# Designed miniproteins, single chains, part 14

Each design is a single chain, and the fold is of that chain. pLDDT is the mean over its residues in the fold that is shown.

## One batch from the design tools (miniprotein)

Design m483
Fold by ESMFold2-Fast:
Structure m483 (fold): chain A 60 residues (1-60)
Amino acid sequence: MDELKEESVKAAIEAAKKSKNGVEAGKAAEKTVAPLLEKLSEDEATEASAAVLEAINDNS
């Protein structure tokens, strides 16, 4: 579970950083992390989602 959470956050952050703007970053991150979040527990999914949002805000 920790691996999936870490991978989802990492992949989402990478997708966000490679995007041209905040909107593209948000879409890329959500598309990348959504299937991984479904494999996580509620708590882990919440934490991963928060990290993804933070990465998107930092990139915008």
Scores: mean pLDDT 69

Design m484
Fold by ESMFold2-Fast:
Structure m484 (fold): chain A 92 residues (1-92)
Amino acid sequence: SYSPEEAKALKFFTDAILSGDLSKLQLLVQAAQSLGEEAAELLQLLQGLIEAVQNGDEERYNRLVSGIFRWAEENPEITLRVAMEAYRLANA
């Protein structure tokens, strides 16, 4: 089970991905970059998602959203670490 802080961080992650909020997505990119190699695949997916949002590419956006959530399900610990760091940055 998640702590209240972890749950808030995961909600921030989910809301960023589903809304396409560029400011929130940029914080997720910064968080993924700070984790290095462990988060490299997630970083590429997040950068692709930002590009899809900027270009209005709805098809690519939907594919990347599915890919990110699949990656997150397969990598729950790294996803939590990225989410926690992004949430920390948002509240700094």
Scores: mean pLDDT 91

Design m485
Fold by ESMFold2-Fast:
Structure m485 (fold): chain A 94 residues (1-94)
Amino acid sequence: SSNLAIAYNNLGNALFSQGKYDEAVEAYKKAIEIDPNFADAWNNLGNALFSQGKYDEAVEAYQKAVEIREANGADAKSTEVTQFNLEAAKRALK
C-alpha cells in the first residue's frame, strides 16, 4: 500500500503542476487515506489548498505534516520549509 500512496502523491504533483488544484487535492487525499503518516502528501495537500485560497484547510494540512516530520525525526530543512508554509497560511487568514 505504501507504493500506491507514493503513486497518488506523484499523480497529485503532476496535477498541481498543471494548475489542476481540485484534482491534485483529491490525489493527495487518496495518498493520505492509504498512508496517514505520509508527511510529503500532507505538505503537498497544504500547498494545493493554499493555491485555492483555502487557508484554514492549508493550515491544518501543514500542521499535520510538521507533526509527522518531527515525530519521525525528519531532516530540519524539510520541517523548516513546511513550518514556513504554515506561518504563511496563518498570515493569509489575518
Scores: mean pLDDT 88

Design m486
Fold by ESMFold2-Fast:
Order: sequence, then C-alpha cells, then structure tokens
Structure m486 (fold): chain A 61 residues (1-61)
Amino acid sequence: SMEELLEGVRRGDEEAERKLREEEFEAYEAAFLALGYDEETAKKLAEKFTETVLEVAKRLK
C-alpha cells in the first residue's frame, strides 16, 4: 500500500524509495498525458512531482 511505501521511505529503506519513485512517476505521467500534455512534457512534469513527493516523504518523520 502507499502507506507502507511511505513508512519504508521514512525509515531509509532504499527498496521502498525505489518502488515509491516508480509508482509515483507512472501515476503522474499517466495523469499529465490524460490532461493533454505531450509525452516529453508529461515525463518532465512527472519527474518534478515525483521528486517533490519523495522529498516530502523523507522530511515527514
């Protein structure tokens, strides 16, 4: 679940961070494509949003 992945990231679990990064990127890319962005823009936005989510997850203890 998302909560289990977030808890793993907070504990410094590198595998949980990798899985969360993969899931968030795929979800955001699909969302931006659905909103009508081109593939290049969707990937760029997905990367930015994914990094933001990971930074927030790591800082929220």
Scores: mean pLDDT 81

Design m487
Fold by ESMFold2-Fast:
Structure m487 (fold): chain A 65 residues (1-65)
Amino acid sequence: SARARALRALQRAVMERLSTTPISDITNEEVAEAALEAARRLEKQGDLEAAEVLRQIAENIRASS
């Protein structure tokens, strides 16, 4: 499903940030930025549905902050 692909891409992007940033320093804004970066990569790969799900996740994270 598009949601499963989006969540997998988000997990990968967050893990990439954890390689350079302690988990205690990962803010909601940083997770939202990771989601937007992952969405851009999915869009370039032609997965527009998963990219849109990731943009919605990023918006929800920012809205809850």
Scores: mean pLDDT 81

Design m488
Fold by ESMFold2-Fast:
Structure m488 (fold): chain A 81 residues (1-81)
Amino acid sequence: SNKEDAESLRKQSERFLTMSDEDAELSALLMSSVMKSSYKNSPYSEEISELMDKVVEEARRGDKEGASEYLRKLSDLLEKV
């Protein structure tokens, strides 16, 4: 469910801060693929895609705090659905 996904994303945002940069990037890419696929027919699909792109971008820059912040924003979005 969207609420279960939101909770999962909050937990992942916390784990991101303890990951290596390489693990954070791989995790971001995997989450991006899964989230874009799962929500492709959602009215929020474009917003979810944009937020996931931001997570991947920040993770690739080594900004795990920035990536974590975008994961929390995505979690907040899913709580509203």
Scores: mean pLDDT 85

Design m489
Fold by ESMFold2-Fast:
Structure m489 (fold): chain A 82 residues (1-82)
Amino acid sequence: SDAKVAEFFRLAAERIEESEEISPEVREKAAEIFRRLAEAYAAGDDEAAREAMLEFVRFGQENPEHRLEIAREILKAWKEVE
């Protein structure tokens, strides 16, 4: 459900923001994008969700060095929602 997807993105943003393994600038921006995804899904705003997702894809292309650390925090958030 959109509510569970929103909760997942919110938890992912929190975990990314708290990670000491990700540089402060990268974690702040990644967490911001995930918070906007959470807000969009909670509101049922498909256009905002799509825009935030595209921004995350571009961000990942520009910041490949932290992909593994970010992916680990995302996976942990997903396990918390299940």
Scores: mean pLDDT 83

Design m490
Fold by ESMFold2-Fast:
Structure m490 (fold): chain A 70 residues (1-70)
Amino acid sequence: SSRERARRYVEQARQYLRQAEEALRQGDLEQARQYLEQAKRYVAEAIRAGAPEAEVRELLERIARLEKQL
């Protein structure tokens, strides 16, 4: 269902954001940027699938904070 697909995309975006944050912590800016781009793609898919506004907002805020550090 669209709801289940949206949830899966949100979970994938969260996973890639965790990977990007970890790569940044280790000083691997190239890897952090690659994971961040993957997270952005999954957020876009989550929005298309109708993910809840609160979850989308959380992900976009994390993306914005990470972009400021790259």
Scores: mean pLDDT 89

Design m491
Fold by ESMFold2-Fast:
Structure m491 (fold): chain A 74 residues (1-74)
Amino acid sequence: MATDEEINVAITLIEGAIAKMLAERGEVQGAIDLLKKAVEKYKDNPASLEEIRRFADTLPPEVAAAVRKAIDEA
């Protein structure tokens, strides 16, 4: 049975994949907004924040910078 922590990490991975798809389509602001909402939602879950950060590093530099700033402010 998955714990709440494992479920939150899994949801974060899905949200990261959606954000990457948005960024690849040129919807950079949509990707940033989605990942910022994920950071706010999971700010008390270090594992989820780590996955968001790792996904951000695979995205365009503008998205990565905005997401890292959101994590640092959380």
Scores: mean pLDDT 76

Design m492
Fold by ESMFold2-Fast:
Structure m492 (fold): chain A 96 residues (1-96)
Amino acid sequence: SSLQEKAKELIKQGEDLLKKTSDPFSKSLAKAAIQAAEQALKEKDEEVAQEYVELAQELLETAQQIDRNPNNLQTINRGIGLLLRWIGLEFDRELA
């Protein structure tokens, strides 16, 4: 499906960024993006899978922005918010 192909592409892009970036926050965001995209591939509910793909894309885009401009406070704040959202979803999944 289109959603599965998008998730696979996000995993590949995240892995590529992990190999290239030296920034620890960019690495953390890229790892979260890969994990969110992997969860999208496991989800049976297409609406939930779409939410994971969208989160993975936002995490990856923010990781790329941090890699280019590590001191941009607006991007850092967005990255923190996205990581907290990912942690919340992972916690909810483990409790379900």
Scores: mean pLDDT 88

Design m493
Fold by ESMFold2-Fast:
Structure m493 (fold): chain A 74 residues (1-74)
Amino acid sequence: MEEEAREYAREGARYLSEGDFEKAVEYFEKAYKLAKDKSLKVGALYALSVAYEQLGDKEKSEEYRKKAEELLKE
């Protein structure tokens, strides 16, 4: 489960680096849903914020950034 979440995060990062922001969102959403580790969840949320910013969705970008900041406080 956690290893699967890490694999999705690695694929998401690859798609981000390739400029495939739609696929990056898909894979980081999968990583976030499966992840139990706080660090991995925070990383996936920040990555979703970046991917949505690149897609021009400022509202979603801000939403995921705030979620990451809230989780970081726990």
Scores: mean pLDDT 85

Design m494
Fold by ESMFold2-Fast:
Structure m494 (fold): chain A 65 residues (1-65)
Amino acid sequence: MRRIALVGAATREEAERAGREAARRFGADEVIAVSGLSSDQALALARELSRETGAEVGVAGASRP
């Protein structure tokens, strides 16, 4: 099954670094970096991507420390 890592970050560089780490940790085939999304929006997007692609989608990013 395909795995997609969805990462939320404030900057593009942070998103790229977090995405690469998530791909390595979760064995993701693809990484999608998004900025400007809340945790709820990121989770909603992850669910939609999972439904459309049939892939397992993981979300990485600070929701609350």
Scores: mean pLDDT 67

Design m495
Fold by ESMFold2-Fast:
Structure m495 (fold): chain A 70 residues (1-70)
Amino acid sequence: MLTEEEKEYIKELLEEQVETFRKNKSSLSPEELKEAVESQIKKLKELKEKYPELKEVIDKTIEELKKILE
């Protein structure tokens, strides 16, 4: 079971990762960006299966990543 401090730290890491994808959007082709985002979403889904307590944070991160592709 993760502590509240560990959950907050993971949230900050995921938010930073989303910002990194936003910055990279202008430097990657649409195809490369889609592949990178889809790969990350797959990893996040696996993390959610392993740590169900992160579901809310991970689901929000997946939504933000999908918005980058729009």
Scores: mean pLDDT 81

Design m496
Fold by ESMFold2-Fast:
Structure m496 (fold): chain A 55 residues (1-55)
Amino acid sequence: GERLEIMKELYEKALKMKEEGKSIEEIKEFIRKEGKKKGLSEEDIEKLITAVENE
């Protein structure tokens, strides 16, 4: 569904930011901002943040 496609896109972008040397704080801010804008729940946003932190 659209939700899973949005989550995948944000996860891939977050991993690229991490590879480029962006701080984890900047990556978290990106996920929260873009996730909320695209209609993701806070639960889904926190799951994405946790996944990126544990990469």
Scores: mean pLDDT 83

Design m497
Fold by ESMFold2-Fast:
Structure m497 (fold): chain A 76 residues (1-76)
Amino acid sequence: MMEYEAMLRAGESVEGAVEAAASPDLEALRSAAGMVAASGDVEAARALRELAERDPDPERAAIARAAAEAALAVAE
């Protein structure tokens, strides 16, 4: 079978990671960005991309954009 357990674990982690990325904590964003990048989750990648475009902090925007691009590349 497909990795059903891995999919469930990734789904829960990715949802929490997107919430953490919305936090003003830069360390939380870095951790969340890495998780989203590895997941290939298109919806999470889009959420980070939109966050990057709206975030006035260029460092946060760069981290979120890089992770979104990596996740989208994995998903395609």
Scores: mean pLDDT 68

Design m498
Fold by ESMFold2-Fast:
Structure m498 (fold): chain A 70 residues (1-70)
Amino acid sequence: PEEAQVQYFLDEARAAIERAVAAGDLERARQIAENGLATAKKVTPLSEEQLAALEAALRAMLAEGERRLA
């Protein structure tokens, strides 16, 4: 189902964002989040609610990375 697909995507995005943050590359972390969201919109039949949840989760991951680098 779409929930499992979204969760898999979030887990992969989180791992990639965490690697970029660990390298001190916040710009790359943002690019990963933006590209991931764009790809999800293009290739997956997600509802507006699912897209909003995905975007919120990615923004939360970036905010956590920003706190760790600050």
Scores: mean pLDDT 73

Design m499
Fold by ESMFold2-Fast:
Structure m499 (fold): chain A 68 residues (1-68)
Amino acid sequence: SAEENLQKGKELLEQGKFSEAARYYGLAIGLDPNNAEAWRLLGEALRKMGNTEAADAAYAKAQQLDPE
């Protein structure tokens, strides 16, 4: 499920495995592309990897799905 992939991603993020975390967040997005949390967490993982452009795009998508 999307939630299971998010949980695995969060565990990997805590271990500093940012690339693997991003992969699991990508799987969650594949299952539910409207999951704003998955896009936000992908942005965090990408930012930790130093890919600021991709991180900004992921954050923008999260904001579009869950605007404040």
Scores: mean pLDDT 85

Design m500
Fold by ESMFold2-Fast:
Structure m500 (fold): chain A 68 residues (1-68)
Amino acid sequence: GSLLAFIGLVLRAIGDERFDVELVGSDTLRLTARPGGLEALRALAEELSKDPRFSVELVGDTLTITLK
């Protein structure tokens, strides 16, 4: 379900040293690219934007992902 997908995303993000991870409430994940991590963050934004369970916004070096 959507919640399990979101939990999986949070665990994936926490394990990735290229990103600073912030959980905003229970349904929103904010990722900020560390130096050299911006290309990986852009690739993740493109991947997640194809998933209808998530709303994705990329502004500068910060990616905000919200569970719909």
Scores: mean pLDDT 86

Design m501
Fold by ESMFold2-Fast:
Structure m501 (fold): chain A 70 residues (1-70)
Amino acid sequence: MAPLSAEEFVRGARAVFAALRERGTLSREELIAILEEVLGSREKAERFLETMLRIGEIREVAPGVYTLST
């Protein structure tokens, strides 16, 4: 599977941060839908979300509910 490019990461991060700042929290499916739209692939969206969770930029605050870590 193709890795995420730096451009894809920046686009994904901006979209996620904008949505989470506006809404405060989003479900996994809402995050995947946003990321799929900007990255063009559900596979890339899922990998991006996993990466954001792994590096600690977003966190799960309740089962299936995510927010920014900062």
Scores: mean pLDDT 79

Design m502
Fold by ESMFold2-Fast:
Structure m502 (fold): chain A 66 residues (1-66)
Amino acid sequence: AIAWYNLGLALQALGRLDEAAEAYRRAIELDPSFAEAYDSLGRLLVLQGREDEAVEVGRRAKELFP
């Protein structure tokens, strides 16, 4: 999980936002309790203008981390 999260951070720093989002999603698939991956994915989706997807990620995080 953490390796995919770190890859997402690196890709985001390079401006490769679609690949960064995929890496964060892979981190969540491997560890659904990885709170940092939900936060980073949500922030990235807002940055991409994908606000509907960001809202859904936030909703899921709130259900898992009340």
Scores: mean pLDDT 80

Design m503
Fold by ESMFold2-Fast:
Structure m503 (fold): chain A 45 residues (1-45)
Amino acid sequence: MAEVGRRAREKIEEARKEYYTNNTPEAKQKLDEVIKEANEELLKA
């Protein structure tokens, strides 16, 4: 489970990159969703 936290942070960074390149409401929503999911996974790890 040590990789769970690592993967969660990587997904957040990828979503942030997409938001910075594509400054759209859809990209922002995806970023928010990824952050929420990552936080839940981090709590389990």
Scores: mean pLDDT 74

Design m504
Fold by ESMFold2-Fast:
Structure m504 (fold): chain A 69 residues (1-69)
Amino acid sequence: SLEADVLLALAEIYLYLGKQSYEKGDKETAIESFKKAIELAREAMRVAGRVTPDAEQILKDAEELLKKI
């Protein structure tokens, strides 16, 4: 659905912003951004009614990066 696609795109944006913030030493913003990416990826899967490979990958990447902070 369009709603799920938009949520997935937002999750990708937050994952990217989290990576940029982490590289700049802004760990607080990185943590917040990774958490938002996780929430948005989960919401995208909920709206789609299924686990999608793209959403699952964003979830895994964001969770892994959060563990490194």
Scores: mean pLDDT 86

Design m505
Fold by ESMFold2-Fast:
Order: C-alpha cells, then sequence, then structure tokens
Structure m505 (fold): chain A 67 residues (1-67)
C-alpha cells in the first residue's frame, strides 16, 4: 500500500517537472499514471488538470469549437 502511494508520488513529481518545462503531453501522461495508482493524489490531479488545459486537448478544444 505505502509502496504504491510512493510510486504514485514519484510519477506526480515527474509530471510536475514536465509541466514546469512546458512538456504538457508528458505531464498529462505521468499525472494520469499517478492517478491510476492513487486516485487521491492531489498533486497528480492538479498537474493533470493544468497539463490538459495548456495542451489544448479535449476540454480546451471543445471550448474552441463551441466559440
Amino acid sequence: MEEVRKKADELAEKAEKFLKEGNYQQAAIYASRALLLDPDNEKAAEVLRQALEKAGNSPEAVDWLKA
């Protein structure tokens, strides 16, 4: 249990680093993987939200098409 959470934290940290570097695709991938291991990981959830917003994927693309 603790080991799974630690791995999720490591993935969330990698996702945050990619987000800071502007690599939103990798940030989203690593954040998603962290959430698969630990759905309660707030850092991973926040990084995923920001990465998807910045990457212009589904949420942003839908809004642009609706405008």
Scores: mean pLDDT 72

Design m506
Fold by ESMFold2-Fast:
Structure m506 (fold): chain A 64 residues (1-64)
Amino acid sequence: SMEELEELNRAGRELRELAERLNTEEAYKILQEAEKQALRHVLAGDYRAALEVVKEALRRLKEL
């Protein structure tokens, strides 16, 4: 749905901004793998699975 896509876009933006703020190799690695996995779910039409990938990556970045 459009609401799910909007939530995914907001979470993805937060993920990118946090990785850029941390500016470490590990943070960029987490971002890159999350974007790759989320894109596969988006291409399959599974925005909820894509969002869960982004949320897990955000959790991991916040632990750094």
Scores: mean pLDDT 88

Design m507
Fold by ESMFold2-Fast:
Structure m507 (fold): chain A 89 residues (1-89)
Amino acid sequence: AESVKDNPLFQEIIKKFGEDVPIEVKKGNVEEILEEYKDDKNLIFVLNASAKEIGEDKELLEKQKIIASFNNSKTFDPNNVKILIIDTK
């Protein structure tokens, strides 16, 4: 299920950078994936969860906030940005 399409952060990224942005999916822990890819300046991260799932789960809400904060700490080149979808399941 592509719950990510209903994620507000994903929608904001697509609106800013366009629908043709390359997308990769990584299964694992949010904090471990962010640490693994912290030096990749072109990766913007999104949780594989819908707005509804995030709103109903406090743990997912905290992961969403961590990801948004991490993304906001970076400066992206619009011509080289890639989306990494984090699948925690």
Scores: mean pLDDT 80

Design m508
Fold by ESMFold2-Fast:
Structure m508 (fold): chain A 106 residues (1-106)
Amino acid sequence: MSPSQQLVADLLRRIAELLRPVDPALAAEIEEILARLTEDPNSMYLALGEAAALIARHASTLSEEVLEQIIAAIQEAIAQATDPTLKAELERFLETVQGILAAKRA
């Protein structure tokens, strides 16, 4: 994998680990996305989009604490990303998760 592809894989693995005690079904679906990314590393933007959509779909099962941990993980990935297209896609993922957290606080 390229450094960008490895960064996305590491992020998805971290998110799956954070989700496993709270929503094991969602964690398993994120792990399936990670497995597909390993088989086709060029699908990394699709993988990020699919992960964001899954988290949004499962939003009701996720605590504010877990959402804050996912936000922190995405922010760390953004800080490490050097490719501007990857940064933009990670920022889009961040905005999706931040929107979910904001809705829970309303």
Scores: mean pLDDT 87

Design m509
Fold by ESMFold2-Fast:
Structure m509 (fold): chain A 66 residues (1-66)
Amino acid sequence: RPSVLATAAALYAVGAALEEGRDVEIKVPTSPEEVDAMLATVREKLSPEHAARIEPLLQELRDALA
């Protein structure tokens, strides 16, 4: 379900931010627009390695919400 994917993506992003020592505000995305905003934040603020892990979850969530 989309809510499970959204929660998983948010939890992974929080964990990645903590590992990298980044202060990132993470909200569970509930719309395609919020997914796009989170994708932009992940790409901007996190390492390419963490972004590569999170991006597929957000893409799958976007597809499920569309």
Scores: mean pLDDT 75

Design m510
Fold by ESMFold2-Fast:
Order: sequence, then structure tokens, then C-alpha cells
Structure m510 (fold): chain A 66 residues (1-66)
Amino acid sequence: SAKEEAKKIAEELAKKLAEELQKKYPNGEVTVEVKIEGDEVVVEIKVGDIVLSTKIPVADLLAANG
């Protein structure tokens, strides 16, 4: 489904960002959570005690990949 495709796109982008953050902050634990909430994909990235969260419309993720 479109939502599952958008989630996969967000997961791949989040993985790439997490890998770059882990290289820059090797003593910090980097974790990523990606979930679907209605028509949006929520991406949460933790670096130590810092939490970065964003919501991206499914339509925007699909448009960016098409």
C-alpha cells in the first residue's frame, strides 16, 4: 500500500541519517523509530539524551521518490 511504501522510504532515509550521526558521535547511542500515524509517517531519532521528531505526510514521501 502507499502507506507501507512511504514508511519504507522514511526508514531508509532515517537509517542513512542514523549511520552518519553514529559516525560523528561514536560514544552516543543512536536509535531510530518510524511509524505510521493516519496519513503521516512519524520519524523519531534519539542521539543520547537528544530526541528529534518529525511528521512527514505520506503523499510528500511518495512524491519525493517518484
Scores: mean pLDDT 80

Design m511
Fold by ESMFold2-Fast:
Structure m511 (fold): chain A 83 residues (1-83)
Amino acid sequence: MEAEVDLGVARIMAAVGRLLLSRGDAEAAIAMYERALELAVRALGERHPEVARLLEGLAEAYRAAGDEEAAEEAREKAREAAE
């Protein structure tokens, strides 16, 4: 029930994050993906394909912001979540 609502909100936040990235607003995109990830993990757990997808989005946002180290860490977490 609450987890399903959290997942719905996470999906909306991920869509907003993607839009912000397309506009070049990397810092705002990071914030949206981080919030989406928090809600998705609460709903689905850490090991889920949808969580892996959000971590890939977060990695792209970090790379756009110039934080290559955080981007690599997010990609490693995405691989673990997809298992």
Scores: mean pLDDT 84

Design m512
Fold by ESMFold2-Fast:
Structure m512 (fold): chain A 120 residues (1-120)
Amino acid sequence: MEKAKKLIEAAEGQLELDPDDAGAYNLKGKAYFELGKYDEALEEYDKALALNPNYAEAYNNKGDVYFEAGKYDEAIEYYEKALALNPNYYEAYENLGKAYEKQGKYDLAEEYYKKAEELK
């Protein structure tokens, strides 16, 4: 909780200097996610993506929100968007593996985990 509050304060400071800082919105989204405030996290990630549509990390982070909400199909969609922008994003492959595992698609999960390990 304390770390998340400090991240929000740091991001708000950045936004006072530059209201178009996509990275600052992504940082706020991560902080809200750590606090379990998933709707607020999604809102901040959407602001980051509105400023930078090629922000692979923000798509991956949106996937994490849907994953924690048990919305695995939506999580997979956002992880795939992150990989379309950055094919070497090993964390997004690990996250796809976890999402497919939650759906009982163990063979697919294993292939994505293997791909993540190859890129690490």
Scores: mean pLDDT 88

Design m513
Fold by ESMFold2-Fast:
Structure m513 (fold): chain A 69 residues (1-69)
Amino acid sequence: DAPDMTEKQLTTIKATNLLVEKAKSMDEVARASELTARAYKLDIVEEVLELAEKGASLDEIEAFIDAVE
């Protein structure tokens, strides 16, 4: 009775939660959501999750995603 939950989807949820935890305003929450969506499309969610777990800021995570494009 489980929906199809891939490892990528589970990792994306974890990354989203960590990035949102770093956000203190609604604008930063929107930014966190955009960054996780970009990571999902680029297939780098695991790398973004690792950066977030190491305490990287939203600016550092955005710079990493921008470098991959």
Scores: mean pLDDT 78

Design m514
Fold by ESMFold2-Fast:
Structure m514 (fold): chain A 81 residues (1-81)
Amino acid sequence: DPVEEAAEAFREFARIAYNLVKQGKKEEAIDLLKAFAERLAGVPEAVEYVQKAIEALEKGNFDEAEKYLSEAGRVAAEAGV
């Protein structure tokens, strides 16, 4: 299922960002997600979810960040990206 594959890929991306935060590289993790949002610019709803994930990560709410990135993946896949 391409939608579930995209959701899982975006969840893995959230785990990579969280691993950077655990290493004290919070700014690098946020920059990584911002660059990712730029690549999704053609799908505004997916960009909104990535932006919410960045806000959650900045607040230390990793579970929320993972949830938002999973939704971004589903929306992007449904848009054919």
Scores: mean pLDDT 81

Design m515
Fold by ESMFold2-Fast:
Structure m515 (fold): chain A 73 residues (1-73)
Amino acid sequence: MISDIQLSPEERARLEAEADRLVEKAIEYVKKGNFSKAASYATAAALLYTMAGDVERAKEAIDRVNKAIEEAK
């Protein structure tokens, strides 16, 4: 079978946990008005979710941070 991402369950869980942390930091920076840092953390989180094999969560992370930026401005 074709398998694009081959990670152990532990590695996947660590990447997802780290990505979740980065999303929380991105939202904190949005609330502080630092949109550049918010965008950087959101991008890093999206990359980690993608590496974990969860492209849907990567898209949700970017959308969530973008919506928070629109609400904060």
Scores: mean pLDDT 80

Design m516
Fold by ESMFold2-Fast:
Structure m516 (fold): chain A 73 residues (1-73)
Amino acid sequence: TLERLQAEVDRLVAEARAAFEAGDAEAAERHLREAAEAAKRYLRLTHPEEAEELVERLEERTRGLIEQMREAA
């Protein structure tokens, strides 16, 4: 369900944050990428008319966040 996908995204984002705070940038990156994949599925189900544009923007933001985490580590 959409509710389950949203909960999965929230969980993966929380895991990414916890890993980053623990100094594990590699684990944080993996969890963030997993969250992005779940969010893409959510967007395609909730916003089918705009899904591809929203997915592309999400992928660009995810790449930027990963790069910032690597630079901060």
Scores: mean pLDDT 75

Design m517
Fold by ESMFold2-Fast:
Structure m517 (fold): chain A 57 residues (1-57)
Amino acid sequence: SALEEAEAAIAALRAAKTPEEAQAAGRRLGVSLSHLDEEQARRLEREGAGAVIAAGL
């Protein structure tokens, strides 16, 4: 499901060790968010942003 893909993309962002991995995970997250309702998309977008900041990328 789009929700499962978004959660997997956020996990991939947290695990990313290179800018390339982070970019690929970010693109996957963006696609997944486009298939979610507005409220759920906003929640996961914030989590994704937090994951990128935490990863230092």
Scores: mean pLDDT 76

Design m518
Fold by ESMFold2-Fast:
Order: sequence, then C-alpha cells, then structure tokens
Structure m518 (fold): chain A 61 residues (1-61)
Amino acid sequence: MTPEELVEKIFEESGGDPEKAAELFLREVLRLWEEGKITPEEAVEAARIAAKRIEELLKEK
C-alpha cells in the first residue's frame, strides 16, 4: 500500500470527517510502524498527505 492509498482509505473510512480521519490515520500509521510494515519515509509522506487533506476539509467548514 502506497502512502497515497493509505490516506485515501482512511479518509473514505472516516466519511470525510477530519477528526475521525486524523484519529484513524494516527492509529494505523503507529500500528504499521510498530509492526515494521511501513518505513519512516513512507510514514512521513503519508502524514504530509493526510495533513494536506485535513487542512482542505477544515477550510470547507
């Protein structure tokens, strides 16, 4: 799963709710990091993409 696919999946599961998306994203990234399934570089990139998506959702409100 690419960083982009991870972020898209989390945002779809959140139903576009930025608070839910942030919570699900943090929990999933930490879990993958602890399990060694994601590199630090992939985690940082995913976090950057997620932050941008959350920013856009917050501006819509």
Scores: mean pLDDT 77

Design m519
Fold by ESMFold2-Fast:
Structure m519 (fold): chain A 61 residues (1-61)
Amino acid sequence: SKREQVNLIVTKAANKIANGEDVEKVLEETRKKLEELGVEPEEIEQYVEALKQVADYIKEQ
Protein backbone atom coordinates (compact mmCIF):
# COMPACT_ATOMS: atom_id res chain seq x y z
CA SER A 1 0.00 0.00 0.00
CA LYS A 2 1.00 3.67 -0.28
CA ARG A 3 1.22 3.88 3.54
CA GLU A 4 3.64 0.93 3.63
CA GLN A 5 5.82 2.58 0.94
CA VAL A 6 5.82 5.90 2.87
CA ASN A 7 6.69 4.11 6.14
CA LEU A 8 9.55 2.24 4.44
CA ILE A 9 10.99 5.47 2.93
CA VAL A 10 10.78 7.31 6.28
CA THR A 11 12.24 4.36 8.24
CA LYS A 12 15.18 4.09 5.81
CA ALA A 13 15.76 7.86 6.11
CA ALA A 14 15.79 7.66 9.93
CA ASN A 15 18.28 4.76 9.77
CA LYS A 16 20.57 6.74 7.42
CA ILE A 17 20.52 9.69 9.83
CA ALA A 18 21.23 7.35 12.78
CA ASN A 19 24.21 5.93 10.82
CA GLY A 20 25.77 9.41 10.40
CA GLU A 21 24.71 10.17 6.83
CA ASP A 22 24.37 13.85 5.83
CA VAL A 23 21.04 14.97 7.32
CA GLU A 24 20.28 17.66 4.69
CA LYS A 25 20.96 15.21 1.83
CA VAL A 26 18.77 12.52 3.43
CA LEU A 27 15.93 15.03 3.95
CA GLU A 28 16.16 16.22 0.32
CA GLU A 29 16.12 12.64 -1.03
CA THR A 30 13.19 11.78 1.28
CA ARG A 31 11.15 14.80 0.10
CA LYS A 32 11.72 13.78 -3.53
CA LYS A 33 10.68 10.15 -2.96
CA LEU A 34 7.53 11.17 -1.09
CA GLU A 35 6.65 13.66 -3.87
CA GLU A 36 7.08 10.86 -6.45
CA LEU A 37 4.51 8.81 -4.47
CA GLY A 38 2.05 11.75 -4.61
CA VAL A 39 2.19 12.52 -0.88
CA GLU A 40 0.63 15.92 -0.03
CA PRO A 41 3.13 18.76 0.71
CA GLU A 42 1.82 19.23 4.28
CA GLU A 43 2.32 15.52 5.06
CA ILE A 44 5.82 15.56 3.51
CA GLU A 45 6.81 18.48 5.78
CA GLN A 46 5.46 16.60 8.83
CA TYR A 47 7.71 13.61 8.01
CA VAL A 48 10.70 15.90 7.35
CA GLU A 49 10.14 17.67 10.70
CA ALA A 50 9.99 14.29 12.49
CA LEU A 51 13.29 13.27 10.84
CA LYS A 52 14.89 16.58 11.91
CA GLN A 53 13.80 15.84 15.49
CA VAL A 54 15.41 12.37 15.23
CA ALA A 55 18.66 13.98 14.02
CA ASP A 56 18.62 16.54 16.86
CA TYR A 57 17.94 13.81 19.43
CA ILE A 58 20.89 11.70 18.19
CA LYS A 59 23.20 14.76 18.24
CA GLU A 60 22.24 15.49 21.89
CA GLN A 61 23.08 11.94 23.03
Scores: mean pLDDT 83

Design m520
Fold by ESMFold2-Fast:
Structure m520 (fold): chain A 72 residues (1-72)
Amino acid sequence: SNEALAEAMLRENQALIDEFFELMKKLPPEKRQRFMAELQAIVEEMLATGDTAAALERFRELYARAKEELAA
């Protein structure tokens, strides 16, 4: 199922997910809310389509943007 595929992908990428949430703690609330909304959209699309590869790529792009935002 799409749900099982999503769970497997999340387990394999747990370190990246943990790093993303550490970045979220360091962002101001307004920016955090925006990134969290984008994360929710990625998860919802992954559950709808089962395309875990596309979801992981989008998440990596989101993570890179969050790191860039903190470096500014």
Scores: mean pLDDT 85

